# Ledger of designs, part 65: designed miniproteins, single chains, continued (5)

Each design is a single chain, and the fold is of that chain. pLDDT is the mean over its residues in the fold that is shown.

## One batch from the design tools (miniprotein)

Design m18396
Fold by ESMFold2-Fast:
Structure m18396 (fold): chain A 98 residues (1-98)
Amino acid sequence: MLEELLEKIREAILLGLKNGNQAAVAAAIGAARGLAEQYPDSLEAEITEGLARIALGVLQIEYGPASEEAKKALEEAERLAKEGKLEEAVEKALELAK
């Protein structure tokens, strides 16, 4: 369900921040963006995308500009989510964060 997917995205954001993993946070942006498109009335999905973007900004200040790996992770997660593969998009962010 949507709430469970958003909770997993938030977990990926927190783990990515803890581990300095730009790719995980970037994938979380893609997944949250795709979820917000599938659920346009969900304020929670929109807020979660915003949080992921803030988290990536923090990592960019600490570790430098987003890597090509991070950009690809974002695009792939967004693509999966837009194709309706929401669980796969979220799992991609979580796998990268671990």
Scores: mean pLDDT 83

Design m18397
Fold by ESMFold2-Fast:
Structure m18397 (fold): chain A 63 residues (1-63)
Amino acid sequence: VDLQKLNQLIGEILRLIGDILDLERQLAQETDPQKIAAINAQISALQAQRQKLMDQMKGLDQA
């Protein structure tokens, strides 16, 4: 497995998790339905990016 690429992907995933947590914190404070919908859409987009990076990591570890 390419350990350098694996470490890079891990770093990118951790950054995305941080961004998601920041948005979830904003969501907890928000009462405007339109803003709630916008934040949820951003969280979903970041979750999709995280999943793609996780799938790349699994591909590196397929034996």
Scores: mean pLDDT 80

Design m18398
Fold by ESMFold2-Fast:
Structure m18398 (fold): chain A 68 residues (1-68)
Amino acid sequence: KLEEEAFEKFNSLPPEVQKELFELAEEMKKEKKSDEEIIKELVEFLKKQGMDEEIAEIVAKHIVKLFE
């Protein structure tokens, strides 16, 4: 399932990259960006780390939900 693959892909990222992803999301929330804008930025960040867009969207949506 895509959710399981997204979880495995996220956990395979270096701890520093995982930390950067959470810090990026937190900073964008502080800047009062919309959830859609935050998801877009997190997806682009994850794609640069070698993650497929579909998986990156699942990870980004999950992270944004943690900050509501």
Scores: mean pLDDT 81

Design m18399
Fold by ESMFold2-Fast:
Structure m18399 (fold): chain A 58 residues (1-58)
Amino acid sequence: GAAARQARLARIRETMAQLVAEGFDPAALRALIERYGASDPEVRAAALEGLDEGEAAL
């Protein structure tokens, strides 16, 4: 359902922000998402949003 989808998108966003916090290069992660990222535009947007949030917290 919609609630489960929103929880999944939030988890993707949080995971991407956590990777940046752990020292992964945001530019390299962004390039990976662009090249190999999900065909689902909501999943792609959530992943990119998470990277932006993680980078802003640095």
Scores: mean pLDDT 80

Design m18400
Fold by ESMFold2-Fast:
Structure m18400 (fold): chain A 61 residues (1-61)
Amino acid sequence: SDEEEKELEEEIKKLLSKLSSAQYDAFIERAAELNKQGKAEGKSRLEILQEVLELAKEILA
């Protein structure tokens, strides 16, 4: 739903604010790849946002 998507986007933004410039650049490159692959596989925007959130957590760790 739109509300769930917005909540995930806000959580992702909060994590991104904690990243260094190098971590942020790595995130953007990998997130773009996840988005392209997810769309090609027919994944919903919600499913792609979940994967992007996990990526942000991985890079921050």
Scores: mean pLDDT 85

Design m18401
Fold by ESMFold2-Fast:
Structure m18401 (fold): chain A 66 residues (1-66)
Amino acid sequence: SSDALQDRILELLGLAYPRALTSSEIARALGVSQSTVTRGLNRLEAQGLVKREGTRYRLDVSGLPA
């Protein structure tokens, strides 16, 4: 499901934190298409869970539950 993909994206970004990753880097790491990752990242950004920095995305720790 899209929720399972979002969880995998968050896990990867958490492991990479504070480093920001491109959608293509995330897609290669997770074995999914870049378009699928981009849709997941857009949803996570809208939720405040990831921050976009140009073409890169990183975990937004201020958006995570305590």
Scores: mean pLDDT 81

Design m18402
Fold by ESMFold2-Fast:
Structure m18402 (fold): chain A 80 residues (1-80)
Amino acid sequence: MKEELEKLKKEMEEAVKNNDYNKLLETLQKIIDLVKENKDPEVKEYAIEILEEVLKLAKELGREDMAEIIEKVIEYLKSL
């Protein structure tokens, strides 16, 4: 699981660097699906951790629209 989440983290970081909004949305949905499917608190916690790191990158690069959607997904996962 952590290996899959780490792969998705790298895909999100590349999407943010390349300003590929559609790829970011696709990868965020995969993370949501993994958290919901596994129902493991550790998977949820790790997913939130990687999303917070990607959020920091998006803010650093001035990707405000990407930062907003990442923040919304983090809030959603915290509500599960």
Scores: mean pLDDT 85

Design m18404
Fold by ESMFold2-Fast:
Structure m18404 (fold): chain A 87 residues (1-87)
Amino acid sequence: AARAAAQRRLEELGRQLAKKMKEAGVPESMAEEILSLVQLAAGYLAADPEKARKLMDQAIEKAKEAGEEAEELANRVREELERALAA
């Protein structure tokens, strides 16, 4: 199903985001917190789109604390979430 594929895509992007944040020197605890929020958002994508968006907004706020590079990567994940919800 398209929604299941979108969820897997978001989970993979979340893992890539966390890896890139750690490589950029973001503290592991912060990168893990952001990853957790992204994975929760992906999990709610089909069942509760509003909760998915709220969790993604929380991930972006945490990414802003981590720096501009982390914020930009989190915004790309949000764009994928919105595309999945529009489909």
Scores: mean pLDDT 79

Design m18405
Fold by ESMFold2-Fast:
Formats: C-alpha cells, sequence, structure tokens
Structure m18405 (fold): chain A 109 residues (1-109)
C-alpha cells in the first residue's frame, strides 16, 4: 500500500529529527519528554509493522527500528537517571526485536 510506505517514510524522518534533538539536549526533564516521544514513535512503528507485506515496506521498518535503537542508545549515554536508563534499555530491546522479525520476513520474501 502506497499509504503505508508514506507513513513509514514520515516516521523515519520524525525519528531522524528526534535523534538530533536528543543529541543536543542537556536537561533531564526535557530528555524525559523526548523519551516519551520516542516511545510513542516506537508504538506507531510496531502498529505499522503489523500491516507491512512488501519487501520495500519491511526494509523501511528495519531502517526505522535501527533509528529507534540509535536514539535510545544516545539517551542511555546522556543520563545517570535509573528510570530513564531502564526505559532506554526497554526501547533498545523492542527495536532489536523489530529488526530481528523484519530480517526474518525479508528472508521469506
Amino acid sequence: DEELKKELEELIKELEELTERIKKEEDLEELEKLMEELEELTERLEELFKKAKTKEQIELVLEAARLIREAAKVILEKTEDKELILRAIGLILRAIGLELEAERKLKEL
């Protein structure tokens, strides 16, 4: 579906922009808000992935999952806050799970 490709491409752009915002942020309260945005985008990706059927769509899911993992790792490097660390680790695990499932589906196509 053309609509799904567009939604995935828009999500990837949002993830790239969010990752740059995370890299520049020094305030803990603002990092918590950026983490909430990243969690929201991750949930959107998980929902879009359920609808992904074509090689191109699944490749976009894989790209988005890699960006989530990168963004979460940046947060992990910037903070000593245990709750934020745990949330970042949770997102890394979710992203790796999405990457693994996407790679499996690509091999079956």
Scores: mean pLDDT 90

Design m18406
Fold by ESMFold2-Fast:
Structure m18406 (fold): chain A 113 residues (1-113)
Amino acid sequence: DLEKKKEEYKRKIEENPDDAEAWNNLGKVLYILGELDEAIEYYKKAIELNPDYAEAWNNLGKVLYVKGNLKEAEEYYKKAIELNPDYKEAWENLGYVLEKLGKKKEAEEYFKK
């Protein structure tokens, strides 16, 4: 139940507002619920608390991709990969956004990686 998970993560944040993982997890629930603007705010809070949080950077990129902010999505996927070069999902997501931006040659190099 996503609404129950949303309330659970909100309580965790109320008890510990510096829990970057709880902010990221709340953002993930909001993303699934289609509350994209709130998801962006909560992923940004997770990144503010932990700038090295590769998953939060990748998740922020995914929301921006869905909203059509393709250049910002590209930047955030690249940041996730910089922080975790073995992050397969971030590499795949970067390839898709580069194709959408018309950067097909650059996308091929990332897919071959």
Scores: mean pLDDT 86

Design m18407
Fold by ESMFold2-Fast:
Structure m18407 (fold): chain A 66 residues (1-66)
Amino acid sequence: SALLEAAEAAIAAARAAAEAGDTRSFLDHLGVAGQYARQLEAAGDTAAARRVREEVGRLMAEVAEP
């Protein structure tokens, strides 16, 4: 799925931004991943949407508690 690939790319970009200490880019990329998760759900791909939301939650937890 192109939407899932785009969401995964946004999550990877968020992780790179967090590692670089760029909080603004981190939050922007997480927002993009969340938009793709909503589009996946609207397209009926509930499993992929859930997976993206879970990955976003894990990344947020990792960044808060390294």
Scores: mean pLDDT 85

Design m18408
Fold by ESMFold2-Fast:
Structure m18408 (fold): chain A 60 residues (1-60)
Amino acid sequence: ATAANIAAARAAYAAGDVETALRHLLAASPAPPAVLDAAFADWSDEEREAAVRAALAGLA
């Protein structure tokens, strides 16, 4: 599951879809989706992009 979510996140980020990339990365977490969605919703576009960029860089 985690490897598939990371691959989907990379593909979404490469396509410029930061929101989809972040959701796939959050889906790799064991935390409940509702909690992750609430945290994601409170973030700015810059925070979302920074989080995705940092996460994918750490996985590369």
Scores: mean pLDDT 67

Design m18409
Fold by ESMFold2-Fast:
Structure m18409 (fold): chain A 61 residues (1-61)
Amino acid sequence: EKLKEAFSLFDKDGNGYLSANELNFLAKELGLDVEPQQGEISFEEFVALVGADNMKKVKFP
């Protein structure tokens, strides 16, 4: 939910994608050390990048 809200704030066109610049800006706002992206990033890719950092506490079998 929070990630969706953050994504929507930067998805100015409402097309479901972030520009590389907008993604980098959002990553800085969230304090994430994310590799700079090129082109457009989908919401699913954005969640994967942010979610990976949040899932550092989870161990899979």
Scores: mean pLDDT 64

Design m18410
Fold by ESMFold2-Fast:
Structure m18410 (fold): chain A 78 residues (1-78)
Amino acid sequence: SRAKEIEDLRKQIKTLRTMIDALLENGVISPQEASKLRKKLAEAEKLIDSDLKKAREILRETSVELGEAVAKSLKEKK
């Protein structure tokens, strides 16, 4: 249902924010990377009420970018 999709997206945003905060606190990602990702999450949250498809697309992109930032921080793999 639409209500469940909205709830799931809001939970996903909260989870991603928590992950970004933890990664920043532990020095895994930079403040600049954290700021960029947080800005995208805020944009997705604004779109939940008007454009669920766009909100999902931004969250997918944000998840990929977060993964890339974490991978870049793994110096042994670089």
Scores: mean pLDDT 82

Design m18411
Fold by ESMFold2-Fast:
Structure m18411 (fold): chain A 57 residues (1-57)
Amino acid sequence: GAEELREEAERLLKKAEEYRRKAEDPSLSELEKQILEGMAALLEGMAAWLLKKAEEA
């Protein structure tokens, strides 16, 4: 149901926060930081899509 979609979206947003936090590591290369930021943005987009589906369910 809609609740399962919202729960999954929340999990993805928490994972995106983890990737954004990892991207703050000064020992990482510029490329590694960009990859982590890109992964976070992708997860945030997936969460937005799931929340939209929950609204429609």
Scores: mean pLDDT 87

Design m18412
Fold by ESMFold2-Fast:
Structure m18412 (fold): chain A 61 residues (1-61)
Amino acid sequence: MLSDRELQVAIALAEGKTVEEIAERLGLSPEQVEEDIKRLLEKLGFASPEELRAAVAAAQA
């Protein structure tokens, strides 16, 4: 299960936000957002942020 923070990061990534934009939106550091993205990818079974974005793009097609 995703944490509240990981869920917010996932939503922002789906919206096409950058790490810096996500950090600003959530009141986090860019480094913290990068760690949350890494954990999110691990939990969802993706190897990279590019794979996550590709999955989001496929859902929109």
Scores: mean pLDDT 75

Design m18413
Fold by ESMFold2-Fast:
Structure m18413 (fold): chain A 65 residues (1-65)
Amino acid sequence: MEALEEEARRLVESLKKLKNVVGVRIEDGKIYVEIDPKDVTSTSAAYILAVAGEIAGVEVEIKEV
């Protein structure tokens, strides 16, 4: 759905603002996020955003690097 593409882009922008986010890739409605687990607070924020994205219908995959 068109709304899912916009939601995915907005989520990517929010994720990029987190200091521990090393990389973000969006691929046909799915978001791939690479995070540095050293900063627990930022790591928790990334997981919260991922859960919010899944509730909104955007598939999110987080990888700790």
Scores: mean pLDDT 71

Design m18414
Fold by ESMFold2-Fast:
Structure m18414 (fold): chain A 89 residues (1-89)
Amino acid sequence: ARDARLRAAAEAWGEVLRRAGVSDEEAERIVELMVAAGQAGADVAAEAAERLGAPERAIRLLRLLAEVGDEAGEREAIALARELGVLEG
């Protein structure tokens, strides 16, 4: 249950990154990094995206989401980003 929840959260961040311009291969690497670290969140995703040279827009969005801080805030911020057209779906 916990591991499945962690993977689902990591894969959701991978989807966010793919829609923000990160390649499928790099997004998958970030997902596996989050699973291996036991953490899935905007801060981990932002650091990984920055190291992989992701688009500046994606990195700035993830940094903003990290400032919100909690899981509920992350979900709301992702929904807002989709509504604003920064992320699709």
Scores: mean pLDDT 67

Design m18415
Fold by ESMFold2-Fast:
Structure m18415 (fold): chain A 62 residues (1-62)
Amino acid sequence: MVVEEASLEAALFGSALTGDAEKAREYGERLVELLGTVDPERARQERVRGEELVEKARKIAE
């Protein structure tokens, strides 16, 4: 696994858990961009996961 992918996944999850929807969106988009050049199918899966985490962050912030 590429170190950058793991770091972005951790940052995305941490941002979502703390209710920071803007940062969660940014990290999710960066992860999808990175994966899109290596594994398009995995990029699609991570895009869906990122959208779910952003929605969870928004609910926490409410």
Scores: mean pLDDT 75

Design m18416
Fold by ESMFold2-Fast:
Structure m18416 (fold): chain A 108 residues (1-108)
Amino acid sequence: SSLIEEFLKSLDIENAIKLSEQIGNPDDAVGYFIKGLVYFKKKDYEKAIEYFEKAIELEPNFSLAYFLLGLAYYKLKDYEKAIEYLEKALELDPENELAKKFLEELKK
């Protein structure tokens, strides 16, 4: 999806990966989130989900991790889980315009 591609570019994932490589990849919510983004970029959505789930286990209010979980499930064509996680992302961050657009597309 072009929306996912533009969103991932806006996150500056390549600089986030480089920073993670320089300072180490910590076993905290942000560290697991960055690992999830690496696997998402590689199109390994199952491994991305594993790390995003670890991120939300450590930080249950991590709205962006819920958003990426929803996108990963969408890529796996698990639309029911995609909707659940995108709705949770919007519950935590009502200003997430991309989550709103994705939910509109999935509920059509």
Scores: mean pLDDT 79

Design m18417
Fold by ESMFold2-Fast:
Structure m18417 (fold): chain A 60 residues (1-60)
Amino acid sequence: SDEVARLEAQIDELRAYLEEMRKKLEEATDPEVKARYERNIAFTERLIADLEARLQALRE
């Protein structure tokens, strides 16, 4: 379905974004910048988990 395809695309995009943020966190030296990336990473991980749960429900 279109909804399944859209969710898969969103999850893939968020995973790519998460990987980019993790690289930026490794390169960051400022504690405030690091804290910002850590919060963004945590938020994005929760969002991916929620979308994956929704995708699994649609595949049942």
Scores: mean pLDDT 88

Design m18418
Fold by ESMFold2-Fast:
Structure m18418 (fold): chain A 80 residues (1-80)
Amino acid sequence: RKEAEERLEKAEELIRKAEEALKRGDYESAAKYAKEALKIIDELIEESRASTVESLLDPSDFPRIEELRKRAEELLKKAE
């Protein structure tokens, strides 16, 4: 659905900002953006599991979501 798609795009933008902050040596901002991205991703996964009729997310988006989650977790590790 459009809301889930918009939130996924926001998570991607946050990951990009975290990567940029990490490159600048701004570990505090990198950690903040990575945590925000993980929160959005976790919420989307949880809401998708709660749906009993139709997923909020297209099944083809699940590998992308998993990749984004891994990237955000790696960025958080590097920032801390």
Scores: mean pLDDT 73

Design m18419
Fold by ESMFold2-Fast:
Structure m18419 (fold): chain A 52 residues (1-52)
Amino acid sequence: SEEEKKLKEAAEYYKNGDFDKAEQILRELVEGKTPEEAREINEKFLEYLNKL
């Protein structure tokens, strides 16, 4: 999905030290989401980060 693609991109930016770009992508992904959906997005981000 598009969200999965963006989560992987955010994890790659974070791993490369580009924290500003990673944070921007994550903020865009959680905009308009419920608290539960935002939490799931954050959990998926951490999973991708751990697999890199």
Scores: mean pLDDT 81

Design m18420
Fold by ESMFold2-Fast:
Structure m18420 (fold): chain A 91 residues (1-91)
Amino acid sequence: AEEERRKAREAELDRAAQRLVLTMVKPYLTPEQYAELERWLDENPPSLEEIKRRLLEMGVPQEVVDKAVKIAEDVREALRILIDYADEMGK
């Protein structure tokens, strides 16, 4: 079903956004904190809001977290628009 494909695509976009945030905040994390977050993303995929909360708890500056999350959300939305456009044009 088309809805199953859309749900799978949304999940992949969420994972991409999560990994982008992680990459952007990596310089502000210890190697142990980074590894913990990578395992958390793989085992129990959190929302960007949950990632933001955990990064703040880990001592990452709020302005860095806010910027990383915003960029990741903007990229996710841009990718969604491009995918929707490609689907429309490909039909």
Scores: mean pLDDT 79

Design m18421
Fold by ESMFold2-Fast:
Structure m18421 (fold): chain A 99 residues (1-99)
Amino acid sequence: DNIVKAFEKAKQILTKVAEELGINFSLKLKIDSKEGTATLSVKITIGGEDILEGTWKTKVDKNTPNLEEEVEVKKESLPATSENGHKARDLIIKIDEEL
């Protein structure tokens, strides 16, 4: 329940940020009731540069149903495919200041 709600909240936030700031992301939730684990994976890219990548693993009750859900946004990122990592870093700093 809590991890599913966290995933949905992250999905809403990342989708909005991706739309406003030209960020691409991948967000995946996998619940394995047999193992009693939930894995949340996120990757954020700007202009082809990896800005954030993380994986979190938590325990869930065996009564939690198996779930595999993935949300991926691959938009035309920032203009010019030759965007350098410094511009991507400057943008993430500004995002961090606003959040």
Scores: mean pLDDT 65

Design m18422
Fold by ESMFold2-Fast:
Structure m18422 (fold): chain A 74 residues (1-74)
Amino acid sequence: MVSEEELEREVAVSMVRMEAAIELIKAENEGKLDLLPELRELAKRAIEEAEKAKTPEEAREIARRFREEVEKLL
């Protein structure tokens, strides 16, 4: 059985994936199509790092850094 901490980690990783998907959809809807390749690379890196995260806190920090990188790309 998965521990509570591992379950929280999986949820946090899933949140990173959702955040990445939301940002890509938002950019497309806002007509920022020229930014999509860079957003996809940021999303890919964040998801890959999150999958390697050992704790929920690490995954949440990856999500925060991803949001900051997206804001800078704007």
Scores: mean pLDDT 80

Design m18423
Fold by ESMFold2-Fast:
Structure m18423 (fold): chain A 96 residues (1-96)
Amino acid sequence: SAVAADLEARSTGMILARAEGDSIVVRVKVPGLPYEVVIRVGRDGSVEVELVDTSTEEPVVISEEELQNSKSEEAFQLLISLALARMLGGSVARAV
């Protein structure tokens, strides 16, 4: 909870961190794009990262393989965002 509160305070509204049961969930908005990165850090230190397209009628999880096959500038930006999210998740896992 302390780590989640600190991340919310520092993020100026682009990062939302919350304790959900035994996990910390961090949601990061991708600037200028209708996507969110969702990072889940379990009590055991496990880290899961998902990219969610929020532009559709229902949010859709986008696979990293689909982004790699797209070869667009947008897909490259999203792949970098996922890599940075995994690094952030690993840092949160080490802090709890």
Scores: mean pLDDT 71

Design m18424
Fold by ESMFold2-Fast:
Structure m18424 (fold): chain A 56 residues (1-56)
Amino acid sequence: SMASALAAYREGVELGEKYGRPELGRQYGEKMAEAALAGDTARAREIAKEAEEELK
């Protein structure tokens, strides 16, 4: 859903802000939102884990 995609996008943005890399956080947020819109919740979760590891 759009709400799910927006939540996924915001998660990526928040990770970017947390680690001082807002542009990269937005890029991950967009990828997570795409997966969520496609209904691929497993992929969205994988991307979230990748984002956290890369943004550290």
Scores: mean pLDDT 83

Design m18426
Fold by ESMFold2-Fast:
Structure m18426 (fold): chain A 59 residues (1-59)
Amino acid sequence: SVKARVIEDYTATTPDELTLKVGEVLEILGTAGPGKVLARNLATGETGIVPGSVLVPLP
């Protein structure tokens, strides 16, 4: 599976987005438009859209 780590806190600005905390690990499910991904937060189980700019890929 494709995973990424949150490197910057992010507050959701729409209902379709996730609020994220630095250090959380997400599973990447797909793309949600330019600069955005659909992801699942592995700590909370929540699924939503996040900006790719706050993530770094994990091996």
Scores: mean pLDDT 84

Design m18427
Fold by ESMFold2-Fast:
Structure m18427 (fold): chain A 112 residues (1-112)
Amino acid sequence: MKEKALEEARRLAEAMGFEVVDYKIEEQGGKYVVTLVLVRTYRVDGQLVAEVAAVKISVDKEGNFTRAEFRGLAARPLSDETIEEAVRIAESFLGPEAADKVREKLREAKAQ
């Protein structure tokens, strides 16, 4: 069940053009809670932009998918300020390791 929940969440993220930077799966009271941090970077009129989403989805014992919580950064120019906002979002959902992964991912994108 938890593997299927992760695979479905990842498939939906990839269909929307996002990369799963980090994730966590927890069992809480007979439900699976899947937390994902997602990043997408692309150019608009030569400007490098980033979108970041942190999603916490609850899946019941019957396998029903429900979005429990969402925080995101809509498409914004990839500046140092945008990176730090994205890092704070990632840290609030998955902790400092996820925050570091997001920071490195966005810095690498900005350097290219």
Scores: mean pLDDT 76

Design m18428
Fold by ESMFold2-Fast:
Structure m18428 (fold): chain A 64 residues (1-64)
Amino acid sequence: MSKEQLELEVEAALYYMKAAVYRIIAERLKADPNADPEKIAELEREAEEYRRKAEELEEEARKL
């Protein structure tokens, strides 16, 4: 495995972690009937964006 491939895989893992954290926060807020729906939607969008970035980096690593 090349150093460049490893660096991309590590960066992808970090973005997957960010996506997971934002998703967990959004899920916890969904369980609260007093939570702001706009805040939940924002966190879900951010989680999805981080997940997509992670997938793109993982694909780049696989091409090396």
Scores: mean pLDDT 84

Design m18429
Fold by ESMFold2-Fast:
Parts: sequence; C-alpha cells; structure tokens
Structure m18429 (fold): chain A 62 residues (1-62)
Amino acid sequence: MIEEIKERTKQAFEEALKEAGGDLNLAAVRAASKVLPQLKTDEERLAAEETIAEFYQKAKAA
C-alpha cells in the first residue's frame, strides 16, 4: 500500500542521512536508489519521491 511505501521511504531516507553524515543531497540520492527500483507503478514511485522531498525539506529547515 502507499502508506507502507511512504513509511519504508522515510526509514530509508533517515538511514541514508545518518550514513551521509547529514549530507541531504547524498541522502536523497541514496534513499531513491534503494527504494525506487523495487516499486512497480507510477503511483508508488510518486509516493516515494514525494516522501523523499518532504523529509529533505523538513531536514533542511530544522
């Protein structure tokens, strides 16, 4: 489901951000590379991309 994809994408971004030492651009690229290849529909990919963008903006503002 879309909610499960958003949650997994959030976890992937958080993990990538820790591994990248706070580099938001590197974290976004790593999260996308981990999540996007496992998704099958445009709706799933859009949900993952929007989740990465959302958490990227929140992390940048905080």
Scores: mean pLDDT 81

Design m18430
Fold by ESMFold2-Fast:
Structure m18430 (fold): chain A 79 residues (1-79)
Amino acid sequence: MDKKVLEAEELIALGNMYIGLGRIELSRGRKEAAIESYEKAIELFEEAKKKAREIGDEELAKEAEKNIEEARKKIEEIK
């Protein structure tokens, strides 16, 4: 596997971890902490999308974009 594909996949996995953390923070009533976790996830997914585009992996780039949009919706639901 191309090293950049692995890096992009690892960034998506890390972003998903922050989505999970944000969900836990929301369950604790910590809205600000949840927003920070979702914003960090978006940063990670944006980097993953950039790396996926650099290697021409359209499917991986689309997956990262979908994850970005889902995280943005979660932030808007809290605000």
Scores: mean pLDDT 84

Design m18431
Fold by ESMFold2-Fast:
Structure m18431 (fold): chain A 64 residues (1-64)
Amino acid sequence: SPEQIAKLEAERKKVLEEIDKIFEEAYKNGYFTPEQKKKLEELRKKLAEIDAEIRKLDPSYNPV
């Protein structure tokens, strides 16, 4: 469903924005905190789950 894919892509975008924010903060500080590392692991897992769901709906899906 195009509508389901659009919703998943919106969730994906939000996850990527949270990842980018953590990387920006870590870059400014010169290190990742333990809390940031745990959050990144959770966000990366969520991103993989979203990508898997999109691929079930569209097997040609290749995120860049």
Scores: mean pLDDT 83

Design m18432
Fold by ESMFold2-Fast:
Structure m18432 (fold): chain A 74 residues (1-74)
Amino acid sequence: AAPSPAELRAALLAAARAEAAARQTYDKTGSQEDKDRLEAASRETLRLLLEAARVLDPAALQELIGEVERIARA
């Protein structure tokens, strides 16, 4: 079944945190393996954001994008 709006929000926030962690690891190591992990995490965040854009109203989507941006800046 398609995920609910609440499940999509939770999944996207989890993906954004994983992407931020992968970016920090790649920044420290510079390894190809960590770059590949970062690219995979970025694709997952984008996939979930596109799914959220199909099901959330504009206000909820804007709030969620703001949360993702905050995680990226941390």
Scores: mean pLDDT 84

